# Ledger of designs, part 59: designed miniproteins, single chains, continued (3)

Each design is a single chain, and the fold is of that chain. pLDDT is the mean over its residues in the fold that is shown.

## One batch from the design tools (miniprotein)

Design m10033
Fold by ESMFold2-Fast:
Structure m10033 (fold): chain A 102 residues (1-102)
Amino acid sequence: MKEKIYKIAEEVYQESIENPEKVAKELAEFLAEADGLSEKEKKAAFERILKILKDKSNIDGRVSVMMFKIDLILEKEGIYISSEEREELEKKLKEKLEKEIK
């Protein structure tokens, strides 16, 4: 469902702008569980992700972090997207972030 995919992307975008600490924490917790990270490595991952999300000049990094969270939600929902749909989402996120800098 294209509409559901775009809704997920919009929600991730909004959370990343309004509550970057929450997004960074959720992604760091996922990485710790998936890769068996230590508490120190988990904290370092959190700090790196948060820095990326707060850096308005790092559009590509912010898109990558947002896409990572979108991928996690899509996987939990059992939704599969094509490479073309992924590229469309990345383009939309980049355009939104570029408009915020103006």
Scores: mean pLDDT 82

Design m10034
Fold by ESMFold2-Fast:
Structure m10034 (fold): chain A 114 residues (1-114)
Amino acid sequence: MLFNRSELVSLLPPFLQELLSKVELPEEMSFEEFVNAAHNALLDWIEENKLFLPGENRGLVDLSGTPLGDTLGKSVATISEIEEGVTKLLSEAHAKYAEKNGLPVVTVVSPPLL
């Protein structure tokens, strides 16, 4: 089942609402397409703001004093940690949207293999 873009985006933190408002999204899309669009917009924003730490290739992003850092509660993170944190927020928004609209909830967390 497809979801309404504007309603789903309205359930996100203010920074992610602003970030995704700049992305050309179809009116109806899958959750996977939404996550991929958000990750792409996020990487572009990090690159435009030159947030990669200088020096040795540490793969670290300086989020201190940024709206993204405030949203994720992090001052320094890897791209993978940022994408994971954003995916969690998107999943929470999607779960709220699905609950309100009687849609199936997408579980993004595989249980750890015992």
Scores: mean pLDDT 71

Design m10035
Fold by ESMFold2-Fast:
Structure m10035 (fold): chain A 78 residues (1-78)
Amino acid sequence: STAAERRAAIEATADQLAAELPAALAYLRANAAALSAEEARLGAAHWAAVAELFRELGRDEAAAIAEEMAAILREAAA
């Protein structure tokens, strides 16, 4: 595979994940208080990394949703 083919595959996967983010954010807003501090801490780190990936791919709206998810989880971990 070429670098262009690998980038296209990553972007397609990112776009599939991005389509699920509004529902995932709504679920997290409703359920974050039920998470353990450890679950919330790990989730915050995960979604911060996902937000950076979306930003690198130019998916700014998806990056903003992922950052919001990370922020909710940081609050839940406190």
Scores: mean pLDDT 86

Design m10036
Fold by ESMFold2-Fast:
Structure m10036 (fold): chain A 90 residues (1-90)
Amino acid sequence: AAGLAQAQAFLDSLPKEEQAAVYFTAGGLYYAAGDYENAAIMFQKAAELDEDLEVKARAYRLASEAYRQAGNTEKADEMEKKADEVEAKL
């Protein structure tokens, strides 16, 4: 939709750190609404954009949980593995 494209263009104009914070917040809102698939996608994007290893690991853990709630066990396992790999660097 045109509105979604406009919102994405705005997000893309922000620094990566601010983009990660927006995606993390959006993930939490989708999760609270019971939209687990979109919540997982938002948390995954937040994790990929954030350079803070503690925040990155947390975001991957939340993405894994959201993917499991959505019934996507393959993606959930992938996100859990990414979180474990990031935590190993702490």
Scores: mean pLDDT 82

Design m10037
Fold by ESMFold2-Fast:
Structure m10037 (fold): chain A 84 residues (1-84)
Amino acid sequence: MSLAERAEEAFARVDTDGDGKMTAAELRAVAEALGFTLTDEQVEAIIRLYDKDGDGVISEEDAKAAGFESIGEAIAAGLEALYG
């Protein structure tokens, strides 16, 4: 299983409203499910990397604007950038 596949599954579990948006709290929960511990600064860094609209959340549109097909792929890439 790839990191992106696991991130997509974890996101589906924390997106309780099914709105396809990821908040800072949901990002931290996804990272923890993948075995990563993020500081507040690292969570903010990932959100700022993908949040082109400045609304404080990562939407599927933000992920696609960054060149990814899904929020899960964007999060996996962000985690790889911080820890890889």
Scores: mean pLDDT 75

Design m10038
Fold by ESMFold2-Fast:
Structure m10038 (fold): chain A 109 residues (1-109)
Amino acid sequence: SEKQKKIKDAVKELITLARALEEMVRRAYRDSGGDPKLRELYEKARELLKQLETAYKNGASAEDILKIARELLKLVEEALSTGLYPFLFRYLKKQAEEIIKKLEEIIKE
């Protein structure tokens, strides 16, 4: 269906965002000399990435994807609060907010 295609496209965008977040936070973790807060952030990003990859393969409701997207936005906000890579994390925050808005519009249809 057209709705299912829109959901699948949103999941693809979230997978790209979750991969970028995981990679950047993991680099920040190495560069910091092993900050435990950064390890927790990239481990959580990795978990959400696995959930998104499963949703992409098996299908998921817009409501389920919206829940994951909101959790991912919270991780981006935590990463942004570190002051590391401010341009990249601001970009990821904007992308997450735009995807959330699209999912909310799909649910209202």
Scores: mean pLDDT 88

Design m10039
Fold by ESMFold2-Fast:
Structure m10039 (fold): chain A 87 residues (1-87)
Amino acid sequence: MELEKYVKEAEEKIEKVKKEKGNEELEEYLRAELKFRLGEVSLEETEEKAKKALEYIAETELHWSEEEKEQALKELAAAFEAARAKL
């Protein structure tokens, strides 16, 4: 149940970003990566991939400001830290 709970918490944070920015493609990508990776790889590897994906898409597709990108990365990192602390 811990991984399921973590995925739900991560989805809620991603949904908040989507509501504020309207970045549906980024949201779908991050959700797919988190769900896919959490089933078959470590939380550490999943977090690294999620951060890289967010940085890449924010820079190349969404052209977010540095502040917007940093805030989204912090929220993502906090969710992974919470999941790791419960392991």
Scores: mean pLDDT 62

Design m10040
Fold by ESMFold2-Fast:
Order: structure tokens, then C-alpha cells, then sequence
Structure m10040 (fold): chain A 75 residues (1-75)
């Protein structure tokens, strides 16, 4: 899961122009992963990206890419 979370963090930093906001989103995603689950963490990432002004289709694509990458790494 760590590799997928690091990939997601890079995507968040690339899509969110405000570095401080990007880091707050990353912190919330990491906290959700520790306290809840991976699936809830990537869902929170999608929601927070949309709230930060990222295109909803782009945010959905990032969430789906994270899930697919995790499945590929389990093999």
C-alpha cells in the first residue's frame, strides 16, 4: 500500500497548485488510511481534490488509478 500512497501523494501535489493545501490533503488521506482503510483513504482523496478545484473526472481517474495499481502490486 505504501507505494500506491506515495504515487497518490505525487498526483495530489501535481494537481493542487497551492502546496500548503496539497500537504493538508495528503495528511488527511494518510490519517484516513491509518484510522480507517485504503478504500476510504482513496475516496477521501477524490473528494478533497474536487473540493480543491480539480476536475471531478480527473479526481475520479486518480482514485481509480490508485485502486488498479494496488491490485497490480498484489500479484
Amino acid sequence: DEVVLEMLERAIRNLVPDPELAEKIIETVRKTYKEKSFDEAIDVAEKLLVEAGVDPKQAEAIRNAARKTREALKK
Scores: mean pLDDT 81

Design m10041
Fold by ESMFold2-Fast:
Structure m10041 (fold): chain A 73 residues (1-73)
Amino acid sequence: MLKLSEEERQKLIAELEAEIERAERSPYATEEDIQALRDALENVKNGGDPLEGELAIGMYLLKEGVKRALPPK
């Protein structure tokens, strides 16, 4: 069960920023994928529900994993 804390919010912000940078460099990431991550980041920064940010990251990672069909580079 996700606990809403300041520490978790800071972690989620850092994870979202890192995923956005990675997605922008990825040939498999679409503009929609990148925009969804940016929207989640803004939501978390504005004190929104961090669960939405976690779900956005998780869904993006699963989607990218399916597209790549391979774990490492």
Scores: mean pLDDT 67

Design m10042
Fold by ESMFold2-Fast:
Structure m10042 (fold): chain A 84 residues (1-84)
Amino acid sequence: SLMEELKREAELAAKVLGVGKGGLADAIARMMFSSLAGAENVEVDEGEEPSVTVTNPKTGETRTFPADTPIKEAMEEAERLMEE
């Protein structure tokens, strides 16, 4: 599931930053997911450079956030993308 992939990516980022996994990562993924207004608009990549990609289905514009991007900044930028 997309939510599971996003949560896993958040857990990887949290682990690197020394933040606890599990509940916090789940909350982060849920907040990002609801903010993005749709599972199909979010892609999680665990390749050589872990990242989360958000697509605005209205405009086709995409934004990619590396795993070490602060969650607050990623959410704010994703909201800006989805708004226009």
Scores: mean pLDDT 58

Design m10043
Fold by ESMFold2-Fast:
Parts: C-alpha cells; structure tokens; sequence
Structure m10043 (fold): chain A 82 residues (1-82)
C-alpha cells in the first residue's frame, strides 16, 4: 500500500493526465514511484503508476520512454503473479 504522500502524488498525477498536462503528470508520477518503491517495490499501485507514466510519455510522443515504462509495468505484474 502506498504512503499517504505517494497516494496524493498519484491522485494529482491522474488529475494532470485528465487535464492533458502530460509534463506535470510525468513529474508527479515519477515522485510517487520514488516514494512507493521505497515502501513496497512490488505492488498494484506501482504497476498502475508505471502504466499511467507510459501513457503520459506516449501522449508527448516519447515512444522510447513509453515502451520502457510499459516493460516496467509488465515486470511488476509478472512479479505480483509469481
């Protein structure tokens, strides 16, 4: 489970994505991931953060970063299933 601070950053990131503020969303999700990884390196919350970060990078045309975070999300999902 994410810390309260990480959860707040995730929620702000979701709002930024909904408003199409992709650069702001990326910054907020990256901060949430840094906090979340320290508490729980494998979690559904971390998986969702990577999925949304990939989506934001894809919207900005950064296909390489989008693919990188999609692969990170898949890695977390695979570890949750093992």
Amino acid sequence: MMSEEAKRLYEEGQKALEQKKYEEAIKLYEEAIKLGEKVQPVSLDLYEAYVNLSRAYKALGDEEKAKEYDEKAQEILDRLRS
Scores: mean pLDDT 78

Design m10044
Fold by ESMFold2-Fast:
Structure m10044 (fold): chain A 55 residues (1-55)
Amino acid sequence: SPELQARIDQVDRQIATLQALKAEREAKGDAESVAAIDETIARLQAQRAKLRAEL
């Protein structure tokens, strides 16, 4: 489905943005922000997996 693919692409862009932010926070030693970002990435990865199962 083109709609499902577009949603997967959006989630992939969100994950990439958060991975970049995580690296920046890790470099600054902000463990609390890193943990919060990891939780958000994990939720987005789970959403991505569900969307892929519908393809």
Scores: mean pLDDT 89

Design m10045
Fold by ESMFold2-Fast:
Structure m10045 (fold): chain A 89 residues (1-89)
Amino acid sequence: MFTLLRTPAGELILVIDASEPLSEFDITIYLMGISSSASLTDVKRVVIATTPATESDAQRLADLAKGLGIPVTVEIKPLAEVQAGLTKA
């Protein structure tokens, strides 16, 4: 199951905390989660927080989300950077 967080800055954060590469099924579920949530008017940017093991999967997910015409910026960040940012809320 994925974790979705919203920040006061209008970021939607998808957390991918996996030790192994994602399956096609996992990519599909995460993509559906992003597309549904990013359609909300309070979202300015989507951030995919990833471990090194899932970095390529996160990039593919970002590319697929952009391909669906999601009207927000999608970016990938290291999970550690995103976790550090959450402590500032």
Scores: mean pLDDT 70

Design m10046
Fold by ESMFold2-Fast:
Structure m10046 (fold): chain A 57 residues (1-57)
Amino acid sequence: GLSAEEIERARAALSPEQASLTRGIGLTLRAIGDAIQKGIEEGDLSLQATPAPLVEA
């Protein structure tokens, strides 16, 4: 079963902070996208090809 803390968190998400939480999720997804792109660039720099995929290198 859910703990009291988990129930309170779910209640807060459903009630007073609905809009704030949806915005927070959007910002988190953008941060993840940025981290993935940085990881790709670092990996590509380790390879001889290093193509920089959004520009003709």
Scores: mean pLDDT 58

Design m10047
Fold by ESMFold2-Fast:
Structure m10047 (fold): chain A 74 residues (1-74)
Amino acid sequence: MSKEELQERLLELVDELLAILAEHRLSQGMPQAEVDAAVARLRAEFRAYAETLSPEELEEIIRALEERLAELRA
């Protein structure tokens, strides 16, 4: 996979995690605008972080996130 494909895959997993966190925070009474702002900020931070990583580091982080998301869904 290209570095760009790995970065996109990482962001897909981050978006899945952020969706779970957003749903939880909304259920706790946090305002929609505040949740949306927090999600946008975290997504931008993860994108910047992914740009600093090697393809090998991206593959390892992707694998770890996939395993953790699978456990959270179980």
Scores: mean pLDDT 81

Design m10048
Fold by ESMFold2-Fast:
Structure m10048 (fold): chain A 64 residues (1-64)
Amino acid sequence: SKNAQDAYDSGYYSGAGGAVFGGREHGLAAARTASDTSLQSGFGEEGSQAAYNGGLEGMKKGGL
């Protein structure tokens, strides 16, 4: 869905930025925060899951 795509993209950049700033621990924390933020914003389980998956992917690339 559009909400899932938007949540994924937001999570991706959050996870990548977190990893660059503070390494894998910060990247993982950013991914979790993106998931929680998506849920609180009413994106539902689909958006929350997409944000977390995006965050993990961004974290992996930012941690290189």
Scores: mean pLDDT 75

Design m10049
Fold by ESMFold2-Fast:
Structure m10049 (fold): chain A 60 residues (1-60)
Amino acid sequence: MEEIQKLVDEGSSPTYIASKAAEILGVDESLFNDVILKGLSEGKSVEEINQDVIELAKEL
């Protein structure tokens, strides 16, 4: 999870953060893609979407 926080702090894209979270947790990246697409459709900022990705990662 430290690696994921570092990527958020560096301003990495939500897609890249999701890819790394999926790799670290051993889960399908598609789980994070739904969160990203929902955030984008709602007009959320990159920072807000990144927080949504982290919250999902904590629950997995």
Scores: mean pLDDT 78

Design m10050
Fold by ESMFold2-Fast:
Structure m10050 (fold): chain A 98 residues (1-98)
Amino acid sequence: MEEQDRELLELVLKLVERALEYAKKGDILGVEIELGLIRIVRSLAKRYGLASPETLEVIDEVIELVEKALEALKKGDYEKAIELLEKAIEKIREALEK
């Protein structure tokens, strides 16, 4: 894995881990803020060629999982939201092992 791809995935991992802590507290706004930051990171990485297509695909899958987690939180399904965020963390960790 390229060093830039690793650093980017490690940054996204930290943002998702913070979103998980907010979700455990029922802090919907905190999760929305972290999702917004992940989207900004993804947009800038694509614009400036800082990530491989494979790394961008992982980040896009992570964004989808965080979006689903946010929707679950808004419906009061905290267990589902936590599960989805943990799944997002596992996807990033698997990508970092390659």
Scores: mean pLDDT 89

Design m10051
Fold by ESMFold2-Fast:
Structure m10051 (fold): chain A 93 residues (1-93)
Amino acid sequence: KEELVKLMRELGLSEEEIKEALENSDEEQLKLGTATLYAELARKGKISLEEAAAKMAELVGLPVVERLIDQMLEAGELKEEEAKKAREAARKA
């Protein structure tokens, strides 16, 4: 998926690393990988948490995004207020 390639480049992955990821992944894995890269961009402050959550929900569905938000809360990477905003954005898609 073109979106995944763009995100990988923005995170500083090489063209070789991108090719290997694309060759060794099916469509479901590529969608999940793309969603994970949106989460990483939000962690680095390159996009908003709300934008990341909305994009992820479009790719992998709301239940997967809800689980990721819960994991980030448990790890102390998010405040409850931030998690609430992310969930609202994901539901709007």
Scores: mean pLDDT 74

Design m10052
Fold by ESMFold2-Fast:
Structure m10052 (fold): chain A 113 residues (1-113)
Amino acid sequence: MEELRKRARELLEKGTLDDILRALSLAVRTKDVSLVVEVLEKLVEYLKSTDLSKIPQSDLDGLAIMLIEVLEELPDPRLIEPVREIYDLIKDYISPTVAEMLERAIEEVERLA
């Protein structure tokens, strides 16, 4: 558990999209919601600083699918604010079907609050 937390934070320091997504996967495995929120907030910062039109749709679709999996594994309302912010940033750059799936996953967790 401690090694997974350390590894996730080391990946966040590298700051690439791939490293942040790997950090997210490790954070989810810890089941530490606060750490998952920290990674999602870092992802929001990355996406706000990046020209999303230059990222392949397949990579952003993969990100959206990963967020759905995160919400399924950890259906915690504390994840909703950062996930919804990411959704609002990427929704125009992802496949319509994937956008609908992510919106539904968000709504399902919001109903648990």
Scores: mean pLDDT 86

Design m10053
Fold by ESMFold2-Fast:
Structure m10053 (fold): chain A 79 residues (1-79)
Amino acid sequence: MDEEELEILREVAVEHEGDGEAAIDALEARLGVEGLRTPSVVEYMGLLSKELARLERGEITEEEMEEILKKKVEEVAKK
């Protein structure tokens, strides 16, 4: 992603913490794209938004967030 897309992702994640459906809807609207919504992507966005919001609050480090997301992505991929 370019830096502008990454900034939008961070804003969406903080605004819609833990709500993967609202996060993906907001991301699609801001980027002007469709078709990102799948059950796996919605579940991942819920997890990503929660962890990004925690990172913004200084509750976790960037490395801790990456490790949490990696474990959760593996768990989601098994479903």
Scores: mean pLDDT 72

Design m10054
Fold by ESMFold2-Fast:
Structure m10054 (fold): chain A 73 residues (1-73)
Amino acid sequence: GSKDIAQAGLKAGLVDESEAEEISKMPPMEAARYLLEKLQEKSRENRANGGANGIVLSDEAFEALLKVQEEHS
């Protein structure tokens, strides 16, 4: 659920503890969308710096995002 998504984002360093608390109150689809926006922001910053570094999600974070995506699709 949204708590798993919030924890995944926190563990991946995408959000802080306060943001994770707010995400946990969202519907799972909105929580996943919030994390995807954070990933997109980091990807844009990486591109602007000329780096090829991506954000590597933990297995738990990746699994949580996949579950929400499957529910949405």
Scores: mean pLDDT 68

Design m10055
Fold by ESMFold2-Fast:
Structure m10055 (fold): chain A 75 residues (1-75)
Amino acid sequence: SMLRELAERTAEAEIEAASEMLGVDLRGDEELRRRLTELTLRMAELVANGGSREEYIALGLEAARLLFERAEKLK
């Protein structure tokens, strides 16, 4: 599906960017990739189906928190 492919590519790009910016290697974290893809897919579905802006922002904050928590565990 287009939304799933978008979510997977977005999650991969965010993991790459976060790895570079935070100075840790998050690319091998399969659980992070899976969870980030799920969050991104939910966000894409909200946009596609006219969902709540508040829900969209909440999911985005959850994704950011997830990235920081996983990065912290590698330090």
Scores: mean pLDDT 85

Design m10056
Fold by ESMFold2-Fast:
Structure m10056 (fold): chain A 62 residues (1-62)
Amino acid sequence: MGLSDPELIPKELLERYEEAVARLEAAEAADPTLTDEKLALAVEILDLAVQRVVARKEALKK
């Protein structure tokens, strides 16, 4: 049974997703001259979080 810990998939992943989005948006709005290196890293993390949430949502289909 692949239940995993709720803090890893639903809670922690969602929290990181929201935090990453908020930080990225705030940084872009406040300082759009951010380095591509930092931006690329943030986007990569976000993509990973989104992919995991989508995959989990499909499996959890209510």
Scores: mean pLDDT 63

Design m10057
Fold by ESMFold2-Fast:
Formats: C-alpha cells, sequence, structure tokens
Structure m10057 (fold): chain A 84 residues (1-84)
C-alpha cells in the first residue's frame, strides 16, 4: 500500500510540474525543454508500471501543492534530470 501511495504522489507531482512548465524554466532556463521531455517519459513509465497509482492520483482531493510540496517535486524532477 505504501508503494502505491508513493507512486501516486510522484505521478501527481510530475503532472503538476508538466502542467506548470514555468517552474522548470525558472530553475533550468534553456535546459527546461530537455527536462520536461525527461519528466514526460518518467510519467509515462510510472503510469504504465503503476496504473492503479495513476488512477489514485486522479482521485486525490485537489489539494493545491504547498510551496514545500512543489519544492520537493522539483527536487525529485531535478534528480531525474541529473541521472539522465
Amino acid sequence: SDRLAVAAARIAGLRTLLANPEILEAELGERAPEALELLRRELARLEEEYPEAAALARQLPPIALTEEGLAEGLAAALALVAAA
């Protein structure tokens, strides 16, 4: 259950960043398009590997990600970009 919840949170975070590309533009400048492509691929991978988590992410209450939640999501996204 914990793995499903973690995957759902990751999917929700990635969807939020991809819907708000200006967040990555502010941090990465001209590298933002490359980062967005990597995040789209990671989102697709997670949705294919954890379809139940993808469904759960859509059903989560529309809790606006706090500044802290966005910062955590951005840090995770930057770690994915650095690993690529």
Scores: mean pLDDT 71

Design m10058
Fold by ESMFold2-Fast:
Structure m10058 (fold): chain A 60 residues (1-60)
Amino acid sequence: SPSLDQQLRELQRQAAERVRQAVEEAEKIPDPEKSQELYNQQMLKIQQETQDRVERLRAS
């Protein structure tokens, strides 16, 4: 099984990839205000889900 440190690094890598995808999706929106809103919503979701996953890993 991977170590806790390896699992945490993998979570950070996955979070970074999701951020990159969120930027790309927001850039496809021609309306700047709607683009920024989508970006902000996706960033909050990624942050919350990443924090939840880190908490679950450390609790096990």
Scores: mean pLDDT 86

Design m10059
Fold by ESMFold2-Fast:
Structure m10059 (fold): chain A 88 residues (1-88)
Amino acid sequence: SSDVLKGMLEEIFDDKKIADKLYKTFQAIKDYKTNGKKEDQEKIDEYISSLNEAKAIIEDKIKAGVPGAQEQLKLIDKYIAELKKIKS
């Protein structure tokens, strides 16, 4: 759910701007899946960039042995793949 996603982002990031940007990214993916609304290529590239930034932070958490970080990484990889499909 969106609440679970928001909580995950708040746990990953100290910067609220980054968390809010990633939350908007996930909302854009949801809107595409529910309404077929396709974002332009520039916005999709921006979203992929934001998810790759989140991925780097999660990978550091995995190295630190943080519980749940591996599942967070799988979720981010899934959304990157979904955005690449939307871009195609």
Scores: mean pLDDT 72

Design m10060
Fold by ESMFold2-Fast:
Structure m10060 (fold): chain A 92 residues (1-92)
Amino acid sequence: HMTLLERAEWLYEQAKRLVKLVEEGKTDEAIKLAPSVAFGVAELARELGQEELARKAYQIALDAYSGKLTVEDIKELEKIAREVLEIARERA
């Protein structure tokens, strides 16, 4: 099994990749990948007892499934993934 820290590092790298895809004009590819990344971040945040971060990430995943996802949501997801990573590092 991946450790919580390894999962947090991987999810943060995925979130950074989504932002890079948007910056490269590949917004449709980023939107397609975003729900899986957002759900992963939400699940990890919940496991770390971070209910508010989990709620925000779940909302981004739901927005993606509902066709409501924005570029701002993708950037917010990167920010949430970074906060989850910092918490995982503190608990490692």
Scores: mean pLDDT 86

Design m10061
Fold by ESMFold2-Fast:
Structure m10061 (fold): chain A 72 residues (1-72)
Amino acid sequence: MISVEEISEKFKEAMEELGVSLDELAEKTEPLVEAARKEFDEPEEEIEEGARKAQEAVRKVIELYGEEEVRK
């Protein structure tokens, strides 16, 4: 099963590898992680699909935010 904790850990590891400001990115993406966590209260099949979408959404936000930070 894909859990919010697992997603959060991989997210933090990826950010640490990139050397990006973890605190700022964590605060901006925390609402998405919380939304994924709430979806985990649904039936298991929906939870797994929600987890995948949450992972993809977080990854996309990281890509968009990372580009914005480079531009700043």
Scores: mean pLDDT 58

Design m10062
Fold by ESMFold2-Fast:
Structure m10062 (fold): chain A 82 residues (1-82)
Amino acid sequence: SDREIAEEAGRLAVELLKEGKSEEEVIEKVTKYLIEKGYSKELAERAARLAVTAAKYALENGKSEEEAIKLATEGVLLAIES
């Protein structure tokens, strides 16, 4: 489902940011994941940017990993439901 894909994309974004990957590298990796799941390049890039921005904001503001994944997931869903 779209939600399961969004949750996995959000989890991937948080994991890579915690590993110290650059924002640009994380966006690239999440974009590739979403393309592999059947989303267009344009939609995948938009969804990845929203997910990574949300995850980075959450982690930089001391939110839990669970909350960061939730915010990243909502970012992906915002892109694919719009």
Scores: mean pLDDT 88

Design m10063
Fold by ESMFold2-Fast:
Structure m10063 (fold): chain A 104 residues (1-104)
Amino acid sequence: MITEEEKEEIKKLFSQLPEDVQKVIRENAKKISLEDAEKLISRQLESPLELFKRAIDYLEAVGKDKELKPLPDEVLKNPLKYFSKLTPVEQAILVLAALLKVAE
């Protein structure tokens, strides 16, 4: 699903995020299995890179007045089960974490 070129661009864009946002996404990514991350991304209609850009744009637009928190371990262990039950902000965080996990 994801190309080596897309992996490099995702890592580059991730490194440009604020340090506190990077920490939350990285902590979430550690707890998601690679298999579940790949399955979550494959269900999206957008390419991995476009999905990453859109999720960042969304968090920048709505996250300005909110502290980003790590998702519960139960959600990160079963992301496909819980995805539709999450708020749009939590969905964006989960998608970014899954993309970071798949990007190496």
Scores: mean pLDDT 77

Design m10064
Fold by ESMFold2-Fast:
Parts: sequence; structure tokens; C-alpha cells
Structure m10064 (fold): chain A 66 residues (1-66)
Amino acid sequence: SIEELARELIEKGKDGKVSGEELKEVLMKEFGVSRERADEIVALVERDGKVSLEELIKALELASKF
């Protein structure tokens, strides 16, 4: 599930968050999102280069509806 994927990414990240670069890679590799679109999604959800669990779930939901 998207929630399970989000939790796995959080576990691999630091301080209970994932980096914008890590999210971008997942969006491109797992969801087939273009680099440009992945950059747009990351920009919407990241804060200080990091993405929280709630925002991560939102980003993955957006990618899954592509």
C-alpha cells in the first residue's frame, strides 16, 4: 500500500522524514513520473529539503493517480 511504502521511506530517512531527492527517485522509478513532474511534486511537499510522513503519503497518492 501507499502507506506501507511511505513508512518504509521514513525508516530509511533521518529524523522521521525523507529527503526531497529520495522522494524524487521513488516517484520516477516506482511510479514512472517524469523528472520535471517529480520536481514539481517534491517542491509542493518538502520543507527544508525534507518530507514528513503526512506530506509523503499525499505526494505518493498524487503520483499513483497519474
Scores: mean pLDDT 78

Design m10065
Fold by ESMFold2-Fast:
Structure m10065 (fold): chain A 71 residues (1-71)
Amino acid sequence: MDQGNQLVRQGIRYSRQKNYEQARDYFTQARDIYEQVDPNVSSIYSLLSGIYDRMGNYDQSRYYQRIADDL
């Protein structure tokens, strides 16, 4: 149970280690799972927005923040 939650936990772990590329990949995999079972899960989009901001990719950060705000 909760493959998506396990991916989120791994993403958070990598983010704490400042491995933002790995954190992004795990949050992206969690997004793909959540979109199939709960398309309105705004929390994953907020996490993706945060990781892109930390990576300096402000365009992607703003994109995901808007999706989270619209849910």
Scores: mean pLDDT 79

Design m10066
Fold by ESMFold2-Fast:
Structure m10066 (fold): chain A 77 residues (1-77)
Amino acid sequence: MMKELEEVGREASERFKELVEKAKEKGELSKEVQEAMKEALGELSRAAGAAYENPERVEEFREVAERAIKRLEEMVK
């Protein structure tokens, strides 16, 4: 269970880092993209905290991470 939480967090962090790098290379770190990234980090932080206190919520964290990352991927084309 702890390993699953760590893996979800690691994968989300790596994907987020890749998106930030891609946005920087394109020069597309607009105010909107930066605000969306801050919002996504807030959602991920809250979901990770909930999953840490309740291992049953690891799946919720995974879903929140997937949704947040997909939204950012659409903004950083």
Scores: mean pLDDT 75

Design m10067
Fold by ESMFold2-Fast:
Structure m10067 (fold): chain A 83 residues (1-83)
Amino acid sequence: DEAAEEARFEELKAEAERTLKRAEELIKQVSKLDPSAKEAEELYKLAKEYLEKAETLGQAENALNSARQALLLAEDMLKKIKE
């Protein structure tokens, strides 16, 4: 069902976009405190490129997974700084 696939694709893209926005906010906080935030910034840029180029469900899933990796790294870095 093409309509179900299109709905799933848009859902994944929307989740990836929300995840990237959250990651961007955390990366800005980390960058002020730790120059090693460049790794999180690189993952963020990669995830954003994947999201912008996504045309299939698999590509949208890959974009979401990359966005989640950027968010998790930023969260981990921020946690270590605040200790």
Scores: mean pLDDT 81

